# Ledger of designs, part 98: designed miniproteins, single chains, continued (5)

Each design is a single chain, and the fold is of that chain. pLDDT is the mean over its residues in the fold that is shown.

## One batch from the design tools (miniprotein)

Design m19417
Fold by ESMFold2-Fast:
Structure m19417 (fold): chain A 95 residues (1-95)
Amino acid sequence: STLDKVREAWEKAIDEIVSKVPPDKRDEMREAWLSLVPVFVDTVEKYNISASDAERLIRGLSKNGISMVLKLGMSAEQVKEIALAGIEVRALLLR
């Protein structure tokens, strides 16, 4: 059920990102976030992250991603690269 909750939280995060970024960025941001799912799931399993901690991490990643697009004008690819680097670091900080 942890992986089911992680998938639900990730789908909700994609919906929030898509609703908050400009229309011309929506498809690229959706694709970028979907591409992060395997890495995120693998990280949750490797570090035995609880569903609640995973949900908190997903919320942080989506909030930061939205901010990078809206405040810094970053592309979906740039946001994805930063998120990939941040996923493992954030997981380690939950220890």
Scores: mean pLDDT 81

Design m19418
Fold by ESMFold2-Fast:
Structure m19418 (fold): chain A 71 residues (1-71)
Amino acid sequence: VQVQGLKFQRKNGSLYTVTAEDQELLESPLRPFFYKGFLEKVYAPDPSETFPPASADELEKSFYQLLNNAQ
């Protein structure tokens, strides 16, 4: 999946643009860590929000759900 250049609005209201480094991490065996870290910096800044489960498939689904909300 190609996500480089896509923009997400963080919970704190700032805008995040997916970088080339993010795309490389997404394409690597470290993909689950990319999703986890992305969700942490977008969702976790608001203490009232709960974090998704740590399974790779669930983290990926959460990332795309966040993408749909941003669009």
Scores: mean pLDDT 61

Design m19419
Fold by ESMFold2-Fast:
Structure m19419 (fold): chain A 80 residues (1-80)
Amino acid sequence: MISISEALRKVRRGLNLSQSEFAQILGISQSTLSSLERGEIEPSEETKEKLLNFIKENEELFKLILGEENYNQLLEKLEK
């Protein structure tokens, strides 16, 4: 099953974005994104909300990059 860190890294790479560019799009610091992608930290409730909003606005893109199963697992992890 996909982790939040793996999902974020896979989507960022699929979009050909740097960590700085992806962090700017998500409205978080690059250091926070870097730590999330390494699995060093769990996202705060504010960060989870930002991630959920971005994912919902880009549902088809996330499904294309991650696949349906991994997309559903990512949503489940962020909603808990």
Scores: mean pLDDT 82

Design m19420
Fold by ESMFold2-Fast:
Structure m19420 (fold): chain A 67 residues (1-67)
Amino acid sequence: DIEKAIETAKKQLEKAREALENGDRFEAVVYATLAIITAVTSLLADPKNEEARKILDEAHRLADEAE
């Protein structure tokens, strides 16, 4: 289940990057925020999950860039 959540967060992160490249700042913020929520939920279940932490960090950077 956590593996599935991480995979989902990765796809949300990719969509955020694509939206940013297209100049769709609102869409980028939406997908980055979804990735943050999914990554945080994964970290609550497994606080030492390095992949979820990396996703969280990148999602925050994308959200900041979209602002």
Scores: mean pLDDT 82

Design m19421
Fold by ESMFold2-Fast:
Structure m19421 (fold): chain A 88 residues (1-88)
Amino acid sequence: RVAELEEEIRRLEEELRRDPANEEVLLRGLELAAELVLERGEELGLSSSMHPLVRALVEALRARDEEAIREQVRRLAEAHIEKVRAAE
């Protein structure tokens, strides 16, 4: 349902432009962007090994769990760094 995600992201961008202080709109936008990456991962060049980590980040964003969000972002960064170093 990529078209629905893209339309919702566009609506949230407009809302954020009207009220930049609304962090809930920003958090919802980040959640939808992560969902879009899951739906279009192959087309966007995301490796299959990253899919579980992106899914975990989407779940943390949906739960509005700051600690879980930080942990999942750290795991994504670490996994990416490991892949780059392994390719050297």
Scores: mean pLDDT 70

Design m19422
Fold by ESMFold2-Fast:
Structure m19422 (fold): chain A 85 residues (1-85)
Amino acid sequence: SMSEKLIALGEELKAMAEEYERLASESFPGQAEKLFALGKEADAFSEKVTGVKVGLSEPGSLNQRKGIETLKKLGEELIALGEAL
């Protein structure tokens, strides 16, 4: 159903935000490259699903914080919309 699809997409957006946040809190060789790759993937996915590019592929800690917050909010909104159907 559309309800199940919206919930699944919202959960995927939240999972992307949580993975990015976890990796961003760590320190390891190649971290910047991995975060950039995930940021591009998250931007593309969020734009395709919601029409909103969260900006996680953009450099800077402010862009990372805003992007994580936006992904979480979009995910929560899609889950809420799906649950309301």
Scores: mean pLDDT 84

Design m19423
Fold by ESMFold2-Fast:
Structure m19423 (fold): chain A 61 residues (1-61)
Amino acid sequence: AAAAEREARLGRISTEAAKAAYQTLKDFGDPKSEEEFDNYVQKAAEAAKTAIDRERARLAA
């Protein structure tokens, strides 16, 4: 049970990060510099953090 719940949470977090990365690529194309690449990674990281915060709120409720 605990393992399945953990996998579901990780899946939701990973999906949000992947969606943010995909959307950035779709909107702006391939990164043309190291700075753009870092910005794409940062957008994915921010989406993951938001998803983590939502899962923490759900566990606290």
Scores: mean pLDDT 78

Design m19424
Fold by ESMFold2-Fast:
Structure m19424 (fold): chain A 72 residues (1-72)
Amino acid sequence: SHSDKREAALLLSRYTVLRSEAYFHVKVKAPKSVIQRTLEELKETAQKLIELEPSLKEKIEAEIEEVEKEIK
């Protein structure tokens, strides 16, 4: 529905901010606990977004995989 699409847009905004923070934390070599917590929040937000907008599933899953590959 239109209401669900608006809610998904707000979640997408939050997801985008969290993804940017995750990349920044990896780049500056933040503590593992900080990186793990950010990744957990990113995945939780992604799960809610995918529930409301399934068309984004493939893109979101690929983006999360890229973040995980950057973590060593």
Scores: mean pLDDT 85

Design m19425
Fold by ESMFold2-Fast:
Parts: sequence; structure tokens; C-alpha cells
Structure m19425 (fold): chain A 107 residues (1-107)
Amino acid sequence: KVEEAIEEIKKLTKEALENPEEWIEEGKKLAEEENVTLSSDDSYRLAALSRKIAEILEKVNSEEVRKTAELSLARLAYEAAKKKGTEEEYKKELAKYKKLSEEQIEE
């Protein structure tokens, strides 16, 4: 079950990287629900992935799954920052999607 959760997170991460358009649209819906405006499409994609990962963590809350989630989100964030060359800008957007993610996790 922990291994299945890790594989699901890896699959979602790959899908977010390969099919950005669909994930951007989902992220826009999430940001609108929280009354948050993100400055880039990559930030909306991160928000959508963050939500899906949070749903998995709700069902399988373990340190291994949490670490996998953190690495997956960091990977998307770093790739977005590298593409734009504006790391400071993406750090601000990452703070916003983290808030959206935290609201999805029960603690």
C-alpha cells in the first residue's frame, strides 16, 4: 500500500510534466476556490499536482510517502524555475500552492 502510493505519486508527477495543459486548468480551479491568483501556468500546474498528492497522503499517511511527495513537488518547481531563469518569482508561487496543499491534508 505504501509502495502503491509512491508509484501513484510518481505517475501523477510524470503526467503533470508531460501533459501540462490539463494540469494547469485544474490548478486554476483550485486557486479560484481559495481566492488565490498565481502568476504563472507552471504555478497552477504545481497547485493541481499538490492537491492530488495531498489526497493520496490523506489515505496513506507515512513518512516515505510524504518524502516522495516533497521530492515530486520540488522537481516540478525546480524545472519551472530553470526554464524561466527566475527562481525568486517561482519561490513566491510555490508558497501559494503549498497553502492550497496544506488545506487538503487532514491533521
Scores: mean pLDDT 71

Design m19426
Fold by ESMFold2-Fast:
Structure m19426 (fold): chain A 70 residues (1-70)
Amino acid sequence: DEAIARAVALAEEIGFDGEAVRALLEDASTSDEEVRHALALLGQIGAGNRQKTAEASRAIGEARAARRAA
């Protein structure tokens, strides 16, 4: 899935664990609360680069939406 791969790559650029992002997005049982917690942690880790953090956050949201639409 291109959306998941892009979300993983962008998260890794800011020092977040890309495998954790992949697992979160590929797991059908992942709740919206779990995604919100992951995005909050991403924001804390990426605090020094607001633009890249916003790009990673958007990609995760897009991958989550695409996964639910499939």
Scores: mean pLDDT 77

Design m19427
Fold by ESMFold2-Fast:
Structure m19427 (fold): chain A 89 residues (1-89)
Amino acid sequence: NMEKLLETLRKVAEENKLPEEVTQKLLDLARKLLEEGKSIHDILSELSQLLKEELTKLGYSEEEIAAIIGKINRELGGLYGEILLEKTK
């Protein structure tokens, strides 16, 4: 479910107090990759790259960036598992 993945991504961004501009770029990229049928691995890779570039520009530490990327990977990975489970039941 594309909407559920995008909503989860927005929630994680808001919980980590990311600037709305960065959050919007993440959502736009995720939507584009989902519409193109990219794998979850490719989506997570692209989102991680965008986060690293954008948050580095805003003065976030390497540790803070890694923590945020880790949270997004866990939340979206968990959601992907739920989506697969829903399709098999």
Scores: mean pLDDT 77

Design m19428
Fold by ESMFold2-Fast:
Structure m19428 (fold): chain A 92 residues (1-92)
Amino acid sequence: MEAERQKVIEEFRRRAEELNERLEEALARGDKERALEVLREGVKLGEEAAKALIEYNPDKPEERKKAEEELPKIIEETRKALEELEEKVRKE
């Protein structure tokens, strides 16, 4: 049980690190459109990770409830940040 949960966490961690590396590279090169694309992938990855973590914590209702409450806030903040970056890309 714990090993399967840890494997899911490690998989999402590795994918997040790959996206962060790609984001830094895009920003260093001034490629704002590529940076925006990476951020969109990050939003999708975050949603998948949150769903997977909720599914692997059925035996801890308080932890699951906290994750369910935090998910909408993370999505909204990420959407707002993405929208602001998209506007900057369109102007520059």
Scores: mean pLDDT 69

Design m19429
Fold by ESMFold2-Fast:
Structure m19429 (fold): chain A 84 residues (1-84)
Amino acid sequence: GVAEARERIREATERLKRAAPELESLADNMERTALEVLEAEDPLEQEILLGILRIIVGVIHLLTENPEAREAADEVLRAVEEAL
């Protein structure tokens, strides 16, 4: 459910920040966008926000080779997609 997804997003974001502290600001933007996807009441807004989330996760993969940070970013996206 949404509550489980929110907790998964929070925990994965914290793991990303521990693995790649230099990406803290981007991790915060990823978490905020993920939560906005879950809160979106309009289907078009939700689709746009999900697209933005995918871009942020892709940018994290471009900026870090750290496998823990990469997997944490993937887990945020997975948690959102599984809750929709």
Scores: mean pLDDT 90

Design m19430
Fold by ESMFold2-Fast:
Structure m19430 (fold): chain A 58 residues (1-58)
Amino acid sequence: SASGARAARGAALAEVRRGVSVEEAIASTQKGLANARAKGDEGTAAGLEAALRELQAM
């Protein structure tokens, strides 16, 4: 869902805002994305893909 995608993206980006390194946030987001895809959670996967692109651009 759009709501789930926004929540997942927000949570991933919040890691960097709390002082987690960009590299650690990328690794955590990649793991979350793999888990979301394995479960068929398309909304969460979309949000994590968006977060991953933003983290990689930082």
Scores: mean pLDDT 79

Design m19431
Fold by ESMFold2-Fast:
Structure m19431 (fold): chain A 79 residues (1-79)
Amino acid sequence: SSLKLAVALILVERGVLTQKQAADLVGTSQSSVAETLKSIRQKELPKRASKHFLSTLSEYEKLKPLSNEQLKALLAELS
């Protein structure tokens, strides 16, 4: 889920989750989490951005104002 990945990425940036923990929760590799986070941080779109990446970026921007507690609650609902 793009929403689940977006929540996990924000929690990694805030030091609540490690990249490995986020990868395990989303069902992806730690390398994929690191690369997606790097792309978002640099505000650089990949030359061929997937619908999933664009959806994840959109959710990430919407969720940034939420507290760690709200994000953890949302992640639990998505699991």
Scores: mean pLDDT 77

Design m19432
Fold by ESMFold2-Fast:
Structure m19432 (fold): chain A 100 residues (1-100)
Amino acid sequence: MVDLSALSEAQIRAYVRTLVRLLGQEFADNPEMRALVDEALARIDAAKSALEAIDIALELLDRVLEEYLKTEKDPEVRERFKRGVESARALLEELRRAAE
């Protein structure tokens, strides 16, 4: 595990960017999801603070969840995706506390 409280602002930004890129790889076959990820990465690169980068990533999780649930109708797949988003959100909230 990474000690999030020991990370510099630049390291937190890099970590958030890497997390968003890894999440984007899970949507490789979904062009709508890829567009949302690419937009978020551009906004993260332009962010003025680590907190702003984290808030952008949290916004991305909300948008990705909403868009995915419009298309995916399999209850088991939907539940698995919701759990993945909840786990990613928890990690981003921990990073946000470290960035304050």
Scores: mean pLDDT 78

Design m19433
Fold by ESMFold2-Fast:
Structure m19433 (fold): chain A 67 residues (1-67)
Amino acid sequence: MSGKELADKAKQAIEKGDEEGAVKYIRELGKNPSATLQQLIDVYKLAEKKGLTKAAEAALEAIESKL
């Protein structure tokens, strides 16, 4: 699965309020070599906007791992 596909799945999970699913896809996105920093930032911002704290924390950890 590409970084884009994982980012799209994470965003869909966030929009549905599926925090466990979002965290799973975010962690996979963070480990995926095709994942861009921008994809992780977009997912982080969406999780923050929707109030999914655990998903936002997972996205921030993934961002830090790419720095």
Scores: mean pLDDT 84

Design m19434
Fold by ESMFold2-Fast:
Structure m19434 (fold): chain A 81 residues (1-81)
Amino acid sequence: SSMDVLLEVLRELAEELGLSPEQLEEVTRYAREFLEALKARDFERAEEIIRELVERHGPLAPAATQALANFLRFLIEEAQE
């Protein structure tokens, strides 16, 4: 499922950044907020969440952060159908 793929990408980002369990939970909360935005069809909010993740994690893990951002944008496009 899309959620399983998102969780896998988040795990890779966490490994690259050396995130603690608490930090991984924080990223998971952002993933939940993103899904809630998609369910509400609040695509502006979903895009804001992507931008915030890129701004916060991009400088430390650019490749993994870009892959995550691309996947989340794909989910927005799929939800718009």
Scores: mean pLDDT 73

Design m19435
Fold by ESMFold2-Fast:
Structure m19435 (fold): chain A 88 residues (1-88)
Amino acid sequence: SKILTVKGLTLSVPEAGTVSSSGTVLEENELELSTLPEVVKIDLSIPSAKKLYELVKKNGPLIAVTAKVKVEDGKYTLVDVLEAVVVN
C-alpha cells in the first residue's frame, strides 16, 4: 500500500448513481477529487474522515483540503485529514 499527501483538493459529494470519469458508479461514501482523476472512498469509521465528509456534505464544493489518501489495489481511500478550509 502507498499513502499520498494531497494539498489544495476541491472535494464534491456526487449524486447517487453518478459515474466517475473512470467509468465507476459512485457510492454515497465516495468523493470525486478535482486534482485526481480517481474516485476517493471515505471510511466513515475514521473520525477525521467523517468530519471532512460532513463538512463537504453541508457546505458543498470548493473546500480547500490537505489530506492523506491510501492507494491500494488501484483504490483510493481517505485516511487522514490534515487541513480543511470551508468558506462560510
Scores: mean pLDDT 63

Design m19436
Fold by ESMFold2-Fast:
Structure m19436 (fold): chain A 76 residues (1-76)
Amino acid sequence: MKKVTGAILGYAIGLAYDLLREAEKNGLSEEEVIDRLAEQLKKRFGLSEEEARDVARLAYGFAKGILEWEEEVARS
């Protein structure tokens, strides 16, 4: 179960990263990105609304951290 949960989160982080890149071009809000993530996770993995939103928020946080880390490493 932990391995399957980790795989779902990994997928969600990748999707969040792509959506955040798109949001930079199209002006999507944080809430819109989280909503789109939650919908995709419900469709793909059969997660409940609560589970999908929790995973989406966590994935959003990680994806944002990756983008911030990439910018910092480019300056360091």
Scores: mean pLDDT 78

Design m19437
Fold by ESMFold2-Fast:
Order: C-alpha cells, then sequence, then structure tokens
Structure m19437 (fold): chain A 97 residues (1-97)
C-alpha cells in the first residue's frame, strides 16, 4: 500500500516536472524523499509494474491524467486546495496535448 502510494506520488511529480510545474512536483516528491530505503526500493518495483501495464504513449497519457485527478481529489480531502488545482490543471493539459 505505502509502496503504491509513493510510486504514484513519484509518477505524479515527474509528470508535473515535464509540464514545467516545479512547485507541484516538489510538493508531491517530499514524501518520496522522506521515505526509507526499503520503502523506496518497493516503490521502484511497483512503479516499474505500472509502466509495464501502460506501455503505449496513449496508455501512459491516460494513466498519468487519471493519476493526477485522483491525487487532486486526495489533496482536496486533506485541505490542500491550491495543490488540488495545480494537479487538475496538469491533468487537463495532459489530456489536451
Amino acid sequence: DRALELARLLMAAQVMLERGDDEGADFLFEPVLNASLEERQKMLEVGNEIVKKNSTPEERRRYHAELLREEAERMEEEGRLDMAEVLREGAERLENA
């Protein structure tokens, strides 16, 4: 569970960086940087499996857009409204690319 959470945060942060949103990426990456070596190893294993399942560029775009929307909902639930807006904008840009 924690490994999947961290893998999704890492992927969301990478997507935000590719879109030029350094602030959003830094926020999402903070829990990954504070994770233990064991948690980061499991995170990489889970992340690799997600990439294998989303092997085409179209599949990756759809997965990344959905991931950003799900993380936006989670941020809203945690009261992080500014981050939720940033993540939704990222998802919309990715879908319209």
Scores: mean pLDDT 77

Design m19438
Fold by ESMFold2-Fast:
Structure m19438 (fold): chain A 115 residues (1-115)
Amino acid sequence: ASEEERKAAEVVKKAIEETLALPEPSQEAFEEALEKAKKEAGIEESKEEIFEKAYRYVEARKKEEIENAPSAEKYVGLKLRLIGLYEDFRALLKGVKDSALLRQILERLLEELSK
């Protein structure tokens, strides 16, 4: 992964951590936390560009696990998780109105960004 991809992943991770610290996470709180994290990191890229780079960072880290998968089932499972991760980022781009669903998406993304 590039330094730009790593930096984007750190920005997204920080925004998620701040949002999940709230009793009721909201899309608006996440957007505010993301803009704050971008400003602190000196990043001017769009939300879409940052999410693409964060996804690429996780994809690169998972490629080693995928290439070394000992079974077809594990290989398929890892590939499906990457698809799910991409869909989670897509949902955040469109906006998630349900607080419980948003929490689940953010927790899944935080787990992958923290590895």
Scores: mean pLDDT 85

Design m19439
Fold by ESMFold2-Fast:
Structure m19439 (fold): chain A 78 residues (1-78)
Amino acid sequence: MEELIKRTEELLKRAKELVEKLMETASPKEQQELKKLLERVEGIAKKAIEYAKKGDLESAQKLIKDLEEAVKLLEKKL
């Protein structure tokens, strides 16, 4: 349980760092898309933590996998 919360927080931090780097070279349109993606990532992270706290580890793990894929997509854009 604590490991899932920690992993979620680490993934969210990584996503924020990647978005900040991408924003430095992004066009205004790309900046809006990156902001929407970050808002989505933050929403998924919040839900993952809530599921982990409730003991729904399966739902938490699925959302963590979605966060891992989002981070991977952001890394490919660099």
Scores: mean pLDDT 83

Design m19440
Fold by ESMFold2-Fast:
Structure m19440 (fold): chain A 66 residues (1-66)
Amino acid sequence: MTAVVVTTKEAEEAGRAYAEKAKEQYGFDGYEVIVAEDEEKALELARRIAEETGRPVAAVGKEAQA
């Protein structure tokens, strides 16, 4: 089974790193990284994928920093 990580363009590297580590730690066959335009869209997509498919899903975004 593949895991899904939904992230933003700004947090894409962190999202990919998370997916790689989770794949190694939990023994998934692979992972898919989906890049959304913002954190709100990333969270929405992650919820939809989890609800529709029952796949392991994580949302990885960034905190607003000024």
Scores: mean pLDDT 72

Design m19441
Fold by ESMFold2-Fast:
Structure m19441 (fold): chain A 101 residues (1-101)
Amino acid sequence: SEVEALIQGIDNALEAAYLELAAAYLKELLPVEELREKAKELYEKDEEFKKLKEKLEELAERMKEAVRRLPEDPEGAEEELEREAKEMEKLIEEYKRKIEE
């Protein structure tokens, strides 16, 4: 299903964002598995990373809701997806910049 593939794409993008921000924060070249474990700890224990995760998850859920509406309202759903995707990209770039200071 195209809808299922798009939803999986959103989940994959969300996971990639988590790892990118964790890698930027740790400033360390780590194998992917070790990076995943350290990222999980950051998003569970660090207050700023917890808030970031909540915001990213909220945006991802809105995008998934828009994807589910594509068959019923293709134009409205596409507009919503574009808006939410831009907001997610902006949030990631702002946090990455702050981490790289």
Scores: mean pLDDT 82

Design m19442
Fold by ESMFold2-Fast:
Structure m19442 (fold): chain A 86 residues (1-86)
Amino acid sequence: SDRREHTRQLIRDARRAFDEGDLDLALKLLSAAAVNAIELRDEESLREVADGFLRIAEAYREQGRDDLAERARELAEEVRRAIEEL
C-alpha cells in the first residue's frame, strides 16, 4: 500500500539523517514511521523503528543530550509494547 511504502521511505530517510548526524531529524522521521507502522500492524517496520530509536538514544547520550536520549528510549519501549500486542 502507499502508506506502507511511505513508512519504508520514512525509515530510510531517518537512517540517512542519522548517518549525516542530524539526530533531531532522524527522531522526527522515525516517530512518524512508528505511528504509521502501528496503524498498519507492520511488525517488520516496528522492529526496525524500535532498533532505530535505540541507536538514536545512544547517539544523543554521546552528545550529552540526556533528555532526548531518554525520550528516544521511551519511544523504543512504546514500539516494543506495540509489537507484543500484535
Scores: mean pLDDT 89

Design m19443
Fold by ESMFold2-Fast:
Structure m19443 (fold): chain A 98 residues (1-98)
Amino acid sequence: SMEEERLIAEWNKIIDDLVKRGLLTEEEAENLKKVFEYLIKNKKYYVNPKNGVVNFPIKLKDFEKVGISEEEARRVMEKAVRIGLIMKMGEEVYVASI
């Protein structure tokens, strides 16, 4: 859908900017892009109707669905939290927002 294409383009833009700023490697960027595309195509997001913010709950198992190992998923998630791309809300509860 047009909405899915828009969300994918927005995440790709954010991730590409992080690579340009030296905060993500090309490999980390590719893995994050695969996970966000998977979440979008499988409707694993919700929109806050009060402010239009789109929230993407992320789990390690979502990385497995796109062929990324648990070890690599844990590494990229830890880095994504450190650089402020993803928020850790609790044990195994992570959210990215745009």
Scores: mean pLDDT 87

Design m19444
Fold by ESMFold2-Fast:
Structure m19444 (fold): chain A 76 residues (1-76)
Amino acid sequence: SAALQEEFERLKREAKEVLNRYKQHSTDKLSLAHEQFRVTTLLSAIYLSLKRGDEQAAQEYLEELRELIKEIKKKI
């Protein structure tokens, strides 16, 4: 749906901002790579779910991404 696509675009932007802040506050390249991989995997899962019209799966992955962003913010 248009609403889910709009939420995805907002969370994608917030994820990029949070990873950029993590990079600025951490010298641990392995931890940064790990968090980047987790974010990228969820972004891909959301994209594929939306492309397939699986709105339930998309909503579940969007919630997982929201929680991951919150988790990374706590590490900064």
Scores: mean pLDDT 87

Design m19445
Fold by ESMFold2-Fast:
Structure m19445 (fold): chain A 69 residues (1-69)
Amino acid sequence: MDDEELRLLAELWKTGVETPRHREALERALKRVQEILGIEPKDEKQRQSLRVAITTGAALRVAADELEA
């Protein structure tokens, strides 16, 4: 995940405002996480839970990077 994708996901978590660019970053991250974990969501609710986990993780990583700087 590049810095731009990470920032877009953190911004989506912070504001809840989903532009086409935010959607693209989120779908890309969701697919990558599913491949890494070997998980296929059974339904839309499980997929939404993964989306929330991804955006939360991105926000925490951005915060951690700023604290380390």
Scores: mean pLDDT 76

Design m19446
Fold by ESMFold2-Fast:
Structure m19446 (fold): chain A 60 residues (1-60)
Amino acid sequence: TASLLIDAAAILELKAAVGISAIALNAIAAKFNLSAATVKSIINSASSAQDLADKILAAL
């Protein structure tokens, strides 16, 4: 749970700094056993690290 929040914060930091590449998106999707389309949608709709973590958990 704490690890998921840290991962969510790192994902949003990467998105803000340089954006999320297709390679990064596929790696994140593989890590959580989710589709790349699902991960792209939730990352783009997330307003905070907590919101992203909650959305990932709900998609599992």
Scores: mean pLDDT 79

Design m19447
Fold by ESMFold2-Fast:
Structure m19447 (fold): chain A 68 residues (1-68)
Amino acid sequence: DAQKQQLLDDFEKQLDVLAIAGASKEDIDKAREKALEIINDPSLTIQQQKEELDKLLDELVKKVQQRE
């Protein structure tokens, strides 16, 4: 539980930074939804959950960078 809470806390801090950087509310909301799905997936280890959350953040960074 504490490890999962730490992962979510870190993820939310990164989402806040990305929102300031120009990520859309839609993309932020979708990322939160996917993050909850990842954290609640019993087939994933804590390490795999971290890796999947990092992938979501990378996708958002790429979307922000592609905004013209």
Scores: mean pLDDT 81

Design m19448
Fold by ESMFold2-Fast:
Structure m19448 (fold): chain A 81 residues (1-81)
Amino acid sequence: MTIDEFLEAFENGQLPEELTVNGTLEEFKNALINEGYKTLVNNDKNIAFAKNNKYILLTKVNDNTFHYHTSLGKSGTLTFI
């Protein structure tokens, strides 16, 4: 999916367990910041973004693959391509 499609699915609680996002981690971070999300955690293993009681936590598996967990109880695998 595109980053914009991801943002729509995330906001609506419709993220699939396995998902692929077209774009880089940096483009993804910039898109979340542009939508008003704030970075809560940013280290080598974990990146977290939050806005108005919504959050997503990404835990690094490898350079392109992250385990995700959201404030809506959705979790799964996110891969950037």
Scores: mean pLDDT 84

Design m19449
Fold by ESMFold2-Fast:
Structure m19449 (fold): chain A 80 residues (1-80)
Amino acid sequence: WPADLAPYMVPRSVNDSAISALAMVEGKFGPNPTAEQIEEVLEFPEGIKDKVKAYQVNVETARNAPASATSIDLIPIKPK
């Protein structure tokens, strides 16, 4: 993960929900959703659209290759 995504990351138990939410976004908007569409569904703060897109790629990569997947335990969400 890029270091600037760290404040938006949560534990693996929430990561499964985020993967499910991304699948819902893909079902609603098509197989290549924009970072803006992902942000809308997952309620991410404005200004991180490019970082949300990078997160999606990293999640898919880690799902296919768990040994590379230290960052899959985390998902971007709105920080408190």
Scores: mean pLDDT 50

Design m19450
Fold by ESMFold2-Fast:
Structure m19450 (fold): chain A 61 residues (1-61)
Amino acid sequence: SLDLITDRALNNRDATEEEIAELKKKGDLVGTVTHGGARLPITKKVVEMAEGGRAAARDAA
């Protein structure tokens, strides 16, 4: 087993269908993004952070 920092890059290759289904069932999954052949799930939290950074200029207070 490899628990080097390199293993983190391998983790970004593919998301387990079970994890995606679980997020989808909870309504926490907004979509998925493909980057460099890797498929990553996008949750509502990720979208909120991305949009929050855009609109949080005055909302952060």
Scores: mean pLDDT 55

Design m19451
Fold by ESMFold2-Fast:
Structure m19451 (fold): chain A 67 residues (1-67)
Amino acid sequence: GKLSEEELLEAARNAARAAADLRGVTLSEEQLEEVGRRAAEIARESGGYGSKDLLQAALEALDELGL
């Protein structure tokens, strides 16, 4: 089924934490929220809501935000 907006945001925040770990960077709570929000936008645009899709979106968000 389709994720709710709240479920998508939570999944995107989890993906943001995973993306930060993969890059070896430490992000503040504010930065994680920002990355998660952007990753959710990318996921909505692509229609990909799987864990791998969200992780790729979070990695893209990190690059776009210069983190």
Scores: mean pLDDT 80

